# Ledger of designs, part 1: designed miniproteins, single chains, continued (2)

No score or structure here was measured in a lab: all are predicted.

Each design is a single chain, and the fold is of that chain. pLDDT is the mean over its residues in the fold that is shown.

## One batch from the design tools (miniprotein)

Design m4001
Fold by ESMFold2-Fast:
Structure m4001 (fold): chain A 92 residues (1-92)
Amino acid sequence: MSREELGRELLRAVERGKGELEKLEAYLKSKESVSKEEYEHLTEALETLEREVDELERLARENEVEEVLEPLEELREKIERLKKLLEEVASK
């Protein structure tokens, strides 16, 4: 019971995170540069998502919700890729 409910909540959180990252990726790809304030704000947003992914992974492991582990790893990889893209578009 608790595992099934947790599994549904974790999958919903993964889907929400994926949507947020996809929107950010599209935004960054449309930009040649970003301001220092935009860079700091987006860096904080990515770090927040990274912390959320870490927490979801911990909960999934503790409750044996293995089906969310691969999606969570994909989110982590996408966050790292977006951090690199953000650095590339940061104003000089």
Scores: mean pLDDT 80

Design m4002
Fold by ESMFold2-Fast:
Structure m4002 (fold): chain A 104 residues (1-104)
Amino acid sequence: SEKKKQLALESLRNSSQGMRNLADDVGEKAKEKEALVKEFREYVDKAIELIEKGGEAKEVNEQVLKASEKIGEMLSPREAAQVSSALAILASGGVFASELYKKV
């Protein structure tokens, strides 16, 4: 249905925006670590691109794991765990929304 398609698109956009906002927050917290922030942002951007293209969960998860490795190098263990969990939740939501969009 058209309404289900619209809700799936809105959920997808919210996921992508949430991931971008999270990346901006990490960049601010780790501003002195420019090279690691750049690599982290590149993995987040790849994950968003894969989600928006309707890519497979496995490919999205690979980029999220690589982003989480960079987070672990930039932030304290507690902050790294919190941010990595938030990123995984947002990316999972995006994958789910993308799958819903394909089926309506």
Scores: mean pLDDT 87

Design m4003
Fold by ESMFold2-Fast:
Structure m4003 (fold): chain A 100 residues (1-100)
Amino acid sequence: SAEIEALVEEIVRLAREIAEKHELSEEQAKMLDEAVLYAYTAAQSALAGRISAATAEELFARAKELIEQIKEENPEIAEELDRLLELIDRLAAAVREAMA
């Protein structure tokens, strides 16, 4: 799906910009990379038929959990992290539609 590909690209791009612009610690940058990997893996594996919709939702939830932890430690960038959470919710919705 062109929409799913575009959402994944925007998530990756925004996460990189957040890490670089705000000089996240090595640990926080790794957590952000892990969150992006969970979201990417959920989308790719679900669309490939390798995991159930329920498993994909669990991976998306894990991605959001990691971003919420970064947000709690970095309240000054909460707005940009909320944008990332919104994109992940949109990706999850698009994946659900594609699997229906």
Scores: mean pLDDT 87

Design m4004
Fold by ESMFold2-Fast:
Structure m4004 (fold): chain A 80 residues (1-80)
Amino acid sequence: SLDELKEKAIKKIEKEIKELEEEYKKSKDPGKKAALQTAIKEFKKKKEEILNAKTEEEVKKIADEFEFKYKIFKEKLEEA
């Protein structure tokens, strides 16, 4: 169902946001902290987009876009 798909997607996104929030707490670099803060804010917006999605296809599209952006962001953090 749509609600089950949303719940699954939101739980995964919340877990990934929590991982970024823990990285923010551990970081001593101001630039890395600023990048993490910006990313966390944008990813919380993606969670809201999933909550407002009207179809299963829309939920899957937003979730896929989030995972792609999360992966790219994590790779950039590891290069810093």
Scores: mean pLDDT 84

Design m4005
Fold by ESMFold2-Fast:
Structure m4005 (fold): chain A 110 residues (1-110)
Amino acid sequence: MSKEELLKKAIEYAEKAVKAVEEGRLEEAAEYLREAAKYAKEAGDLIAARAAEAAVRALEAALEGRLPEEEAKRLARTAAYQAAALSYEALGDKEKAAEYKAKAEAYNAE
């Protein structure tokens, strides 16, 4: 798989994770974020991988009762959008990178 294909898969899984978080499917969201982190890592986008891994930890903490669900959803959504933004930046898609960065910042402000 090319670096471009790996980055596109990382974005796809991060977007699926955001939707799963919005719908309260936290276990599925964590699985999608693990896939996003894996593909970002294989593409050499270590910062995006780290963001996705942080989102997984927040969701796992909520599933274990160590973090309130609403806070975990906010943290996971923010980190997932950040991972997508970084992956779009690595692809050279500055417009999409800016869009997803703005989404991450909006949820972090709530």
Scores: mean pLDDT 84

Design m4006
Fold by ESMFold2-Fast:
Structure m4006 (fold): chain A 94 residues (1-94)
Amino acid sequence: SLLDEIEANIQAQVDMLRTLLPDRPEEVAEVEALLAEFLAALKASDLSDEQKRQYFQEVAKLVEEILRALHAGDEAAYRRALAGLRELIAQVKA
């Protein structure tokens, strides 16, 4: 199913972050918790498959921004991307 594909992709993203950011375990754990919250919100939502794909694409972009920010040591960029992820989760829950 689409949700199974999204869940598998989220797990792959988390595994990637753990591998590429071994020195940032607290930030990786924070992102993992937010991605789990996103998946739970998506599963509970009445959104169409197209809307679920669009939200997931936005989340994937934010995860890439988080990775780049943390790899560069850019704390401000990390906090902006994290806030964006929280905002998307709030939109899915609405």
Scores: mean pLDDT 88

Design m4007
Fold by ESMFold2-Fast:
Order: C-alpha cells, then sequence, then structure tokens
Structure m4007 (fold): chain A 93 residues (1-93)
C-alpha cells in the first residue's frame, strides 16, 4: 500500500474518533513511518516535523477551546500536505 493510500485510510479513520484518539492514531502511524524510513533522513525529518505540528494543533485546540470539527480539518490538511512532501522525497530515490 502506498503512503498516500495509508494516509487516506488514516484520515477516514480519524473522522469517527475523538481528538485524543485521533492524536494517538496519528502518533502510531508516524512512529511506523519513522521505523520504515529510518535510513532516509529527509523522509524521517518530514515525518517528525509533521508529528510535532499535529501535537501543536491538538494542544492549541485544547488551550483555546477550538471545536473538534475544525481541529480535525486542520489535522487532515496537515496530513495531506505532509503526504505530498513525503511522496516527492521518495521519488528522488
Amino acid sequence: MSVEERVEELIEKIKTMSIDEAREEIKRFFDELIEQYKDNPEVKAEVERTREQAERIVDDAKREGVPEEKTRFRLEGLLRASTKKILELLKKQ
């Protein structure tokens, strides 16, 4: 399964989850990607950057009382943008 297909499945899955459950699922997904691409420093760096941004989105939402739907929308946008970047990095191999 491609990284793009895996991210689309993740996005569909998190739509039915609480924000805390979505955060844990996203973390698990990125931990798997970091292990899979541990020998590719550019992909690893992009995955780590995206994970940190996802955590900031959730922390900001909790601090500011942002609605869950808006928080999920921001996480979805981040995942799609990161996937595009990861695919571009993988094509350079």
Scores: mean pLDDT 79

Design m4008
Fold by ESMFold2-Fast:
Structure m4008 (fold): chain A 64 residues (1-64)
Amino acid sequence: NLDALLTELDQLENEVETHVIEGKPVPSDLLTRLEVIADELEKLADTENDIFVYIALKLTVVVA
């Protein structure tokens, strides 16, 4: 479950990065999907502190 969510987060990060590099606006669908994955990871992080730090760093890279 967690590994699948992290894998999907990595895929979404790559997709966002591709749009940014190409000078294209990031589709709202990608941002919505990223938000859903982030919310699900935060729910899991309530029981696993180390995972929360990991996802927070990944989200920072995507937003930057």
Scores: mean pLDDT 69

Design m4009
Fold by ESMFold2-Fast:
Structure m4009 (fold): chain A 74 residues (1-74)
Amino acid sequence: MPSQEEIDAGVTDIMIAVSLTAAKLLEKQGKTDSAQVLKDAAEQARKLAEEGKYKEAIDVLLNAFKEVNKLEGL
């Protein structure tokens, strides 16, 4: 069974991948500012994950999605 740390690490990796995919879709729609928010958050989350700070990485990504949703009216 995976440990809590392995679960948090896996969730962080999935959220980074989702953020980068969403950023590409936003760029295709001409929403470059929103795309950049997700790209910056993904890089910050990756650095936090390298330090073992998975919950902080997840919080950074969740906050970035929140800001993009506000900007895009979602």
Scores: mean pLDDT 83

Design m4010
Fold by ESMFold2-Fast:
Structure m4010 (fold): chain A 58 residues (1-58)
Amino acid sequence: MEARERVLNALIRHPEGLTEEQLARETGLSLDTVRRVIAELKAAGFVEEVDGRYRLRR
């Protein structure tokens, strides 16, 4: 599974949102990779940051 797919799948399972550290744990990706993917998804409007947690925009 691609890094982006892993991050999206984790966020789908956790609609309340996940921190960068929780995303790294859930996906098996490095923090650097998680941060890059999250930045890309935020720029695309798919993900929002709320109280230090990242979750899917509806």
Scores: mean pLDDT 83

Design m4011
Fold by ESMFold2-Fast:
Structure m4011 (fold): chain A 94 residues (1-94)
Amino acid sequence: AKELLDKIIELLKDNPEAMEAFIRGLKETIAAPSKEEAVRALARGLYEAAQANPDKRVEILKVGRELVEKLSQLSLEEIKTLANDAIKKVEEIR
């Protein structure tokens, strides 16, 4: 899952609007009360990021679907850890 999150960050790094949508999704994931809500929050952020980045929309959605599938096999705590680590990585490159 970490490698897929890293790939999403790389796809979004040059589009501030798409990156902001993704960060919002990550923050909602960290705040989520259940695994189902956490996965939905991240999926929503990925969808909004894809809509904000038409040139990379197909690749973002493809990688995002693979990410959501892998996250469905993790615990809520593991998902929140991954989301928090992704936010820290975004803050380091911006």
Scores: mean pLDDT 82

Design m4012
Fold by ESMFold2-Fast:
Structure m4012 (fold): chain A 73 residues (1-73)
Amino acid sequence: SSMEEQFRRDLEALLEKVDELVKQGKIEEAKKLLDQVRAFLEGALAVAPEEMRPVVEEALRRVEEKIAEVEAA
């Protein structure tokens, strides 16, 4: 759906912003942004309609993976 596509595009843009912060050595800013996004997605999952739950759950998984990558850097 267009809503699902827009959500995925917004997530990709946020993850690209995180990667740019990491490249600039702004690791703490990258971690803070990821924590904020995770908190937002956890809140969104609590109120998400059934059709959007898998999309939000996938986004949370990708954010958790990026958190692990940044913590390893």
Scores: mean pLDDT 84

Design m4013
Fold by ESMFold2-Fast:
Structure m4013 (fold): chain A 94 residues (1-94)
Amino acid sequence: MEEELKEAAKTYLDWIENQDESEENREKFIEAASLLLAYEIKKEKVLPYSEEKIKEISRKVAELHLKAIEGELSKEEQDKLRELIENEKLEEVL
């Protein structure tokens, strides 16, 4: 667990610095970001969801985060994400 979080953090930072466009490295970034997000959600007990649901939400948020960094997040996706955040319905991002 601790080693997985350290490796995830390293993968996240390495991708931010290098922005490798390969699908393999994009997937590694999404997995790393989703693990970090899931850890923070569980730590804060912010959401009353099962571990499986937290993983699903974390992965979807990580995918949207990657799109935002790449400048590929559409205005419709941005507006929807903003609405879900304001209404505390992040689960609907799935």
Scores: mean pLDDT 68

Design m4014
Fold by ESMFold2-Fast:
Structure m4014 (fold): chain A 100 residues (1-100)
Amino acid sequence: EEAEEEARKFYRTSLGLSDEQIEARLKEIEERIEPVIAFLDKQLAERGLPDDRTEEQKREIAYTLLVTADALRQIGIELAEEFYKEGKISKEDLERAKSG
């Protein structure tokens, strides 16, 4: 919940997104939480590490990771668009940045 509030502030103040755009991003993040938890659980099991995390803690970790990845991707896209306008990168480079 605190991570969600910080994400809303970041998207609004740092990336200049509208409330509608922020809600769309948060919905997309919510849809990816379960796959990320499953991936992390698998990684711990493969390494033979004990998992003492609660379901709530697993969700918080997944949410923070997804929001951080989304924010960095958005910054990367904006930077790539700027570089493309300056003639520093190709159209293929820009397309690659937008696709991840």
Scores: mean pLDDT 76

Design m4015
Fold by ESMFold2-Fast:
Structure m4015 (fold): chain A 94 residues (1-94)
Amino acid sequence: SREEVERLTEKTLATARELAEQGDFEAMRLVLLSHLQYLFDEKVPLEILEEVAERFLALMRELAARADTPEARAQLEAFERQVRTMLERARKAE
């Protein structure tokens, strides 16, 4: 359900924020990517997948910019590439 997707998304965002506070941008990226992969595998509507992906990208961009470290920037760049690939696959139904 959309309500369940929102509940799980909010929980994932909270976990991601905690990992970023610990400086663990790799774990943050993996947690966010894992949730997007779950939504993709569960065949949630593309519009919901895109909405959640945009929220995750916005959060990671904000927190990586605040950290201002090479590691945070590298993890953000990896996440942006992974999200782009996943959304392209979702749009093509591949």
Scores: mean pLDDT 88

Design m4016
Fold by ESMFold2-Fast:
Structure m4016 (fold): chain A 84 residues (1-84)
Amino acid sequence: SVAEKLAEALVEALRLSGTEARVLELTEDRIVLELEKDGERAVVELRLTEGEDSVTVDTTVRLEGEPEASRTEVIPKEKLEEMA
């Protein structure tokens, strides 16, 4: 699935940058990751809405002691296939 490919790519990219990543939840339309680096932890939630040629990704980042940050991205499916 698109979510599985995106989760795998993200975890691998984070691992290569020295950030530990764990998949807490993975469904067809939702990915929740726990990130840890230098004793700091963050939870990243991605919600995916699949379109015909693209996927809309709503990302929420929760870091303890910080305000919640969110963003929306539209990713072409061809680009996701290249990442996986």
Scores: mean pLDDT 78

Design m4017
Fold by ESMFold2-Fast:
Structure m4017 (fold): chain A 81 residues (1-81)
Amino acid sequence: MESDEKARELIERLRRETDAAVASGEYSVEEVRALGEELKKKAIEEVEKDPSATPDTILYTEGEAHGVVGAAVQAAEARAA
């Protein structure tokens, strides 16, 4: 339960940070991708370090983080076009 809440909070933080980067207009597509991948890696590592985390919680975090980064990159690409 607590590891699931932590995963959700980390994913929401990842979404806010990547959305802010895209909205600023100061980041290139590659810079948004690099930022997203770094934040995704940190989020997954934080969930993995939680002793209450299950394989399902880790897989959920990986899938959600991948989707958030992908959406941010697509938004940056659309803005750059």
Scores: mean pLDDT 81

Design m4018
Fold by ESMFold2-Fast:
Structure m4018 (fold): chain A 65 residues (1-65)
Amino acid sequence: RAEQLERARELARERAREAGLPEETWEPVARRVVGFWELSEFSYSPEETVELVFKSIRESPVLPA
């Protein structure tokens, strides 16, 4: 589980960098990915979790209502 959490954080940072997000947002995004994965009871792969979080950011860029 710990290795998968680290992979999810790495993928989140890579996706944030690829998307051109400011460096100060990379860690908040990684924390959001981990939090979403915990909320989903780790039902998704790290890759799927990253994509779901980025989909959420794209559709609700400020805050989840």
Scores: mean pLDDT 68

Design m4019
Fold by ESMFold2-Fast:
Structure m4019 (fold): chain A 71 residues (1-71)
Amino acid sequence: MTKEEEIKRLKDFFESAINWAKEAGDEELVKKIKEMYEKFLKYIQEHDLTAEEVRELFKKFVEEINKLVKE
């Protein structure tokens, strides 16, 4: 899988999480998920990350979103 495909996977998960939070009517969660995604995307853009490093960040992103949902 390429770096672009790993970034697309991150985006697809983000869009699913946002849609879920919107359907739940949790506007605060929507904002927190967007902020988390922007933080991860900025990190990817600021560092010359490999596809494997982006895949590792995807796992971390899922973990962080799960923490937000449990708040």
Scores: mean pLDDT 81

Design m4020
Fold by ESMFold2-Fast:
Structure m4020 (fold): chain A 78 residues (1-78)
Amino acid sequence: SADLEQKLRELQDRLIALFQRLHDEARRNGDEDLARRAVELVETYGKKVEKLLSEKDYEGAIKVLEEAIEELEALGRA
């Protein structure tokens, strides 16, 4: 449990850092579409993570966060 909780915190921190980077990039470039897509992505995955955590499915929450990070990184490369 403690190991899974630490992994969860590390992934949440990574997601926040990636979101902030993309949001700053979108703001610098005037890219309203990128900013909107990034917000929609983190909100959608955030709701899924919250549901899984309410069910005490830490492994599922970790998987969803890993997917969110991959999607956000892909968005930043597009």
Scores: mean pLDDT 86

Design m4021
Fold by ESMFold2-Fast:
Structure m4021 (fold): chain A 70 residues (1-70)
Amino acid sequence: MKEELKKEADRTIEEYRAALKALGVPDEEIDKTVEAMKKEVDRLIDEGKLEQAKIFLETARLVVRRRQAA
């Protein structure tokens, strides 16, 4: 379960990174954002807060969708 969630996190974070690049966000801001997201998701998974980790990733996906729809 934790390994599957980590793979899902990596995929979602890469999708978020690609969306930020498409929006013209500077690479240094993207890298900082991606590192912060990875750290937070890993922390939630390691603490056994799997539902919170899933909510975090779903929220990131919704933000990407809203930005692309604007």
Scores: mean pLDDT 77

Design m4022
Fold by ESMFold2-Fast:
Structure m4022 (fold): chain A 66 residues (1-66)
Amino acid sequence: MSPVYASAREIAERTGLSVSAVRRALKRLEEEGVVTRRMLGDTTVYVSDLSEEELLERVKEAAEEL
């Protein structure tokens, strides 16, 4: 499957969460090996083998637990 690339801002807009909550959730998912943080130009993006829908769901769940 093609990897998914998403910024914290983009995920926040799609989930309705604050950018700060999304960043905390993505840090946890990075620690769990679910996503990998990369720099794309001047933007920090997160790469995952999950589908975009699955990634958004995991971020919502992680943000609620934090």
Scores: mean pLDDT 78

Design m4023
Fold by ESMFold2-Fast:
Structure m4023 (fold): chain A 77 residues (1-77)
Amino acid sequence: AEALRARVAAERDATLAALAAAGHSQALLDAFRALDAEALRRELLAQGVPEEEAEAAGRAVRAVAERTDEAIANPEA
């Protein structure tokens, strides 16, 4: 679980670095870092991203959050 949590955090950090390099807003980066799928979806919609793409991004963030929750709920050595 600790190793899985570290892996998920590293993947999140790599994605945040890529988003920052692409010039996305700090609010979007903060929403992604917090794994707040609804805040991320709202920011994308506010920037004119199509609803389907915003929802897909929200689902991806939710999947990462669920994987993180699994690592917390089942801590293995």
Scores: mean pLDDT 67

Design m4024
Fold by ESMFold2-Fast:
Structure m4024 (fold): chain A 86 residues (1-86)
Amino acid sequence: SSSIEKKLEELLKKLVEAVKAQDLQAALKAIEELAKFAVDNNLSLEKVVEKLREALEASLPPSQEQLIDDVITLLTETYNKLKEEK
């Protein structure tokens, strides 16, 4: 796989682990790092969101659907903000 794909997988895993640990500061930092990487490498928001949702749904119970939606919303907002600045 490409170096971009490998880095994307690492950033997704880091965010999922922070969310599972309920570490708000680590999760916010991981969202910013993932969003910045996606914008800098011209990755589609839709593809990043799809991969993140799949990873979070595999790692969290259905009772945490609202938390998954909140994380995806924050990633989307951060990505869009950074893309406007590029």
Scores: mean pLDDT 86

Design m4025
Fold by ESMFold2-Fast:
Structure m4025 (fold): chain A 77 residues (1-77)
Amino acid sequence: VAEKTERLVALTEEAIAAFLAGDYERAARLNEEAVALGKEAVAELLAQGKEAEAQALAEAVQAVVDSHRAAVEERLA
């Protein structure tokens, strides 16, 4: 889990940096990678019985998904 968690943090930071720089395509790609790794890390934490940690990570991943969706909808409007 540690390796996936470290990569998830790195991808999330890169996605935020790309979004702030206006590189929305790169931000979207990095966001998709972060979400995929986040889901894997959540599943692994649940398998280990770390339900509270899994819930916190799942909420963080969902917040990233919601932010990306809102940004896409704003650009369409």
Scores: mean pLDDT 73

Design m4026
Fold by ESMFold2-Fast:
Structure m4026 (fold): chain A 93 residues (1-93)
Amino acid sequence: MGKEEAEKLVEELLEETEKIGREAAATLDAEKTAEVLGKKLVEAEKKLDEFVEEMKKNPEEYPIAEEIANEGLARILEIAKGIYDEKEKKEKE
């Protein structure tokens, strides 16, 4: 259960970060896009931390949930960086 719930949370946060990041990149400059992405990364980290803290009630599930959350945060960071890098490149035309 904890593994499947961690994977679902990561997938939801990845989709949200990509959607919000791409909307920001389409409507804002690179600096403001970075601010929006930064806020979403902080929110994603908080949600993952809160989920991992809840999983501490299940000692067998907790280590797996923590690993998935950490790997998920790394993937969210990669998506955010990709969106920012594409936006910055377009502004340096």
Scores: mean pLDDT 82

Design m4027
Fold by ESMFold2-Fast:
Structure m4027 (fold): chain A 75 residues (1-75)
Amino acid sequence: MSKAQQAQLEALEFALEEMDKRKVPEEKREEVLNAIFNELSEEEAKALLAELRKENPDLSVIKDILKKKIDELFP
């Protein structure tokens, strides 16, 4: 896989782990993932895409963006 694809998978795994910690039911996980992407601001989406396009994406930046959005959805 490309490094960008690997970073996307690690970001997805991180989001799923955060949902597991919050005991989100399996039937709600797709809904939550869709909500995360739909609720990203233009600035957040640009920052996420810019990081994923780097030769060596910084997973901490990606995880911070995702965690902030998950925290907003599950306060």
Scores: mean pLDDT 76

Design m4028
Fold by ESMFold2-Fast:
Structure m4028 (fold): chain A 78 residues (1-78)
Amino acid sequence: DVLAEVAELRAAGARTAEEVLLALAERQGDERAIALARQVPAALARAEEYIATHDDEKAKRAAEARPQIEAEIALLEA
């Protein structure tokens, strides 16, 4: 359950959408971040673009996508 993993990571200190996606990508692989975003169409597009640029511009892309992904994750948890 992706939402349960998100809740666990947030309880462990991952507060932002970027931190949650990075923690999931590190634990489960980059495909897991995409699986999380799949439940939210807008976040899916951002996560796919983020993963595509992960090696070169990880922090920059995450910062650019952060407000959108945070809003989408909050909506998922509602």
Scores: mean pLDDT 56

Design m4029
Fold by ESMFold2-Fast:
Structure m4029 (fold): chain A 78 residues (1-78)
Amino acid sequence: SHMEELKKKAKNEILTTTMRGLAAGVDDEELIRRIREIIERAGIDVKELAEELRREIFEATGSEELARHAEQLILEAE
């Protein structure tokens, strides 16, 4: 459905924003603000999103610390 396509796009934007921001050393407060803007525009459930992104980041990086940090940023953006 159109809503599912919008959610998937927003999820990918949050993933990209989070990963690039962490790699560039962007402050947590600024990252939370950017993630919050995407969540608010898309109307996404942040809890399910945070769990999924934690898994994807761990699979991509092998870093449990990075994956947990990203999950915390997304949950704080709620």
Scores: mean pLDDT 80

Design m4030
Fold by ESMFold2-Fast:
Structure m4030 (fold): chain A 100 residues (1-100)
Amino acid sequence: SQLLKEIEKTILEILEVFRKGVAEGKPMEETFKEIKKILLSFVEKYLPGWVPWVEKKIKEVEEFIKKNPDDREGFIAKVEELVSLVVTMARLDALDREAS
C-alpha cells in the first residue's frame, strides 16, 4: 500500500538524519529537531487522527534529552520507541481501513 511505502521511506530518512548527526557530532537536540519534523510531516499527512498522541510522545523525548544531554544510548532507545509506535499506528490504521 502507499501508506506502507511512505512509512518505509520516512524510516530510512530518519535513519539517515540519525547517522549524519552521530557522524558529525551534532547535539542530540538538533538531530531530534530534524527527526521530529520528518515524523510529524508523515503523521499529519497519513495518520492525522494520531497527531495528538505522537506530539505527546515527541514532548516526552524532548524532555528526556533536556534531562540527559549526554545519554546517547538512551536517546537512540527513545527514538526507536517513537518510530516503532508510529509504525504500529500505521499498521492499525491500515487494518481499520480494510475492515471498513
Scores: mean pLDDT 82

Design m4031
Fold by ESMFold2-Fast:
Structure m4031 (fold): chain A 69 residues (1-69)
Amino acid sequence: MTEVQQLLVRYGARALAAAEAGDTEAVRAIVAELRAELEALDLDPETLARARRMVDALEAAALARAAAA
């Protein structure tokens, strides 16, 4: 969980910055990179499923914010 939390915080901050700039393509690219980093961690299926739900929520929130910018 700690490594996943660190990735979510770091990539979340990057996605938020891109969203504030209204850059939906940058948001999608950052989220795709985060998904690849999570895949590389060789997580168990339950942990990976939780991480994927958190990333999906982050993407939805960041894209909504980018659309409002």
Scores: mean pLDDT 83

Design m4032
Fold by ESMFold2-Fast:
Structure m4032 (fold): chain A 61 residues (1-61)
Amino acid sequence: RDREIQRIRDEGLERASRAKSEEEVLQIATETARRVLPLADTSTATAVAKEVIDTGLKSLE
């Protein structure tokens, strides 16, 4: 298992929870997915991006 992917995901989730706008959440999700892509596949990168978006949007409610 790649611990680096987990660390990138955790960093993205933490940044998203502190985001001030939906645009910031989407930017963080995009950056996180871009970092995951070369270490995994598109399905893993997409799943991580979805988790980051869900976490960020929940924090804005």
Scores: mean pLDDT 80

Design m4033
Fold by ESMFold2-Fast:
Parts: structure tokens; C-alpha cells; sequence
Structure m4033 (fold): chain A 95 residues (1-95)
């Protein structure tokens, strides 16, 4: 079932960039997640990027639906943002 999501990039200074996407399949969700991992690798510290990628790859393997994958990725992003508020972060929310 298609899932509408909002991808929010939160800058270290608190500015937000929002992108609306429709995920038609689990493969579409994986592609979006891979793009997010690439962005995290370019903007966050190595240790944070490594933790994010590891947890997100685990979420991809264990999620049974697009909605579950989105929820798990969003939880990871929120936890990292709360522990490291001075770093860039990304959130993925169901619309």
C-alpha cells in the first residue's frame, strides 16, 4: 500500500528542510533510506553516522512493512537528535 512520508532534515542550528515523498513499495522505502544514510555520512560525525547506518540496516532486515520501516528509522533519528542536539539530524514521519 502506498505510504506518504515527510523527510525532515534538521540542521544543527535548528533550521528544517522538509521533503514530501510517496513510497509505493518496500524497495522505494529502501532507496529513500539509502539516500538518508548517504546524507548522514556527509554531515554527521563518523561515530554517529556508523551508529545510524547500523541501526537503520537492522531496521530494514527486521521491518515487515513500509510503515514499520519508516517508524523505526524515525525513532533512530529522534534518539540520535536528542543525544546530540548540536549535530545535524534527519526524521522520517508518516503523513
Amino acid sequence: MPVDVLVTRVMSDGRRIETELTLESFDDAKDVVDDIIRWVRLTMSKDLADEFEKRVQEAIKNAKSVEELVQRVNEIGRELRERHPGEDSVLVDLK
Scores: mean pLDDT 77

Design m4034
Fold by ESMFold2-Fast:
Structure m4034 (fold): chain A 93 residues (1-93)
Amino acid sequence: ASAHAAVGRLDGSSTFRVALTGHAEGQDYQFTFTLSIDGAASVLAAYNAAPQAVAAGTSTITITAGDGNVTVEVLATGATSAEVVSTSVSAVE
């Protein structure tokens, strides 16, 4: 089964959540985000309390899936608006 992710908007300090389904515990996954950001903002994508910086345009982060639900949280701070335009997920070999 393939892993699937969603897209959505970030409002100011709102957190966007991407749920990964069909994942395997202990498998590494790369999330590629395309972000549209108004203003100079700090954007972080975090899983299991491990934040990684993401930027306007295309950014990739890698996570190791745990047991149960895998959710990556994308938080924009200082933006007047931000949007996750696309999200893609691939397993790392």
Scores: mean pLDDT 68

Design m4035
Fold by ESMFold2-Fast:
Structure m4035 (fold): chain A 75 residues (1-75)
Amino acid sequence: MSSKEIVKDATVSLMKAEADFTLRLLQKKDPKLYQQVKPTVEELLAQLEEAYKQKDWQRMDEIIEQLVKLITQLE
């Protein structure tokens, strides 16, 4: 409802889109690595949504940093 929540909602959506794009590319490039990392990425995305529901902005930032680090290592 607040402008802060709107920005955080947009951040969750953007992170999901980035993760989905990276996983789709990885599935074509390295199917074995895709199978190994997909569960970890999905778990982190689920934790991000839970943190958003709890309005735990600090936890969201920590999870986003973990997702960015993981995605960057896969590129």
Scores: mean pLDDT 80

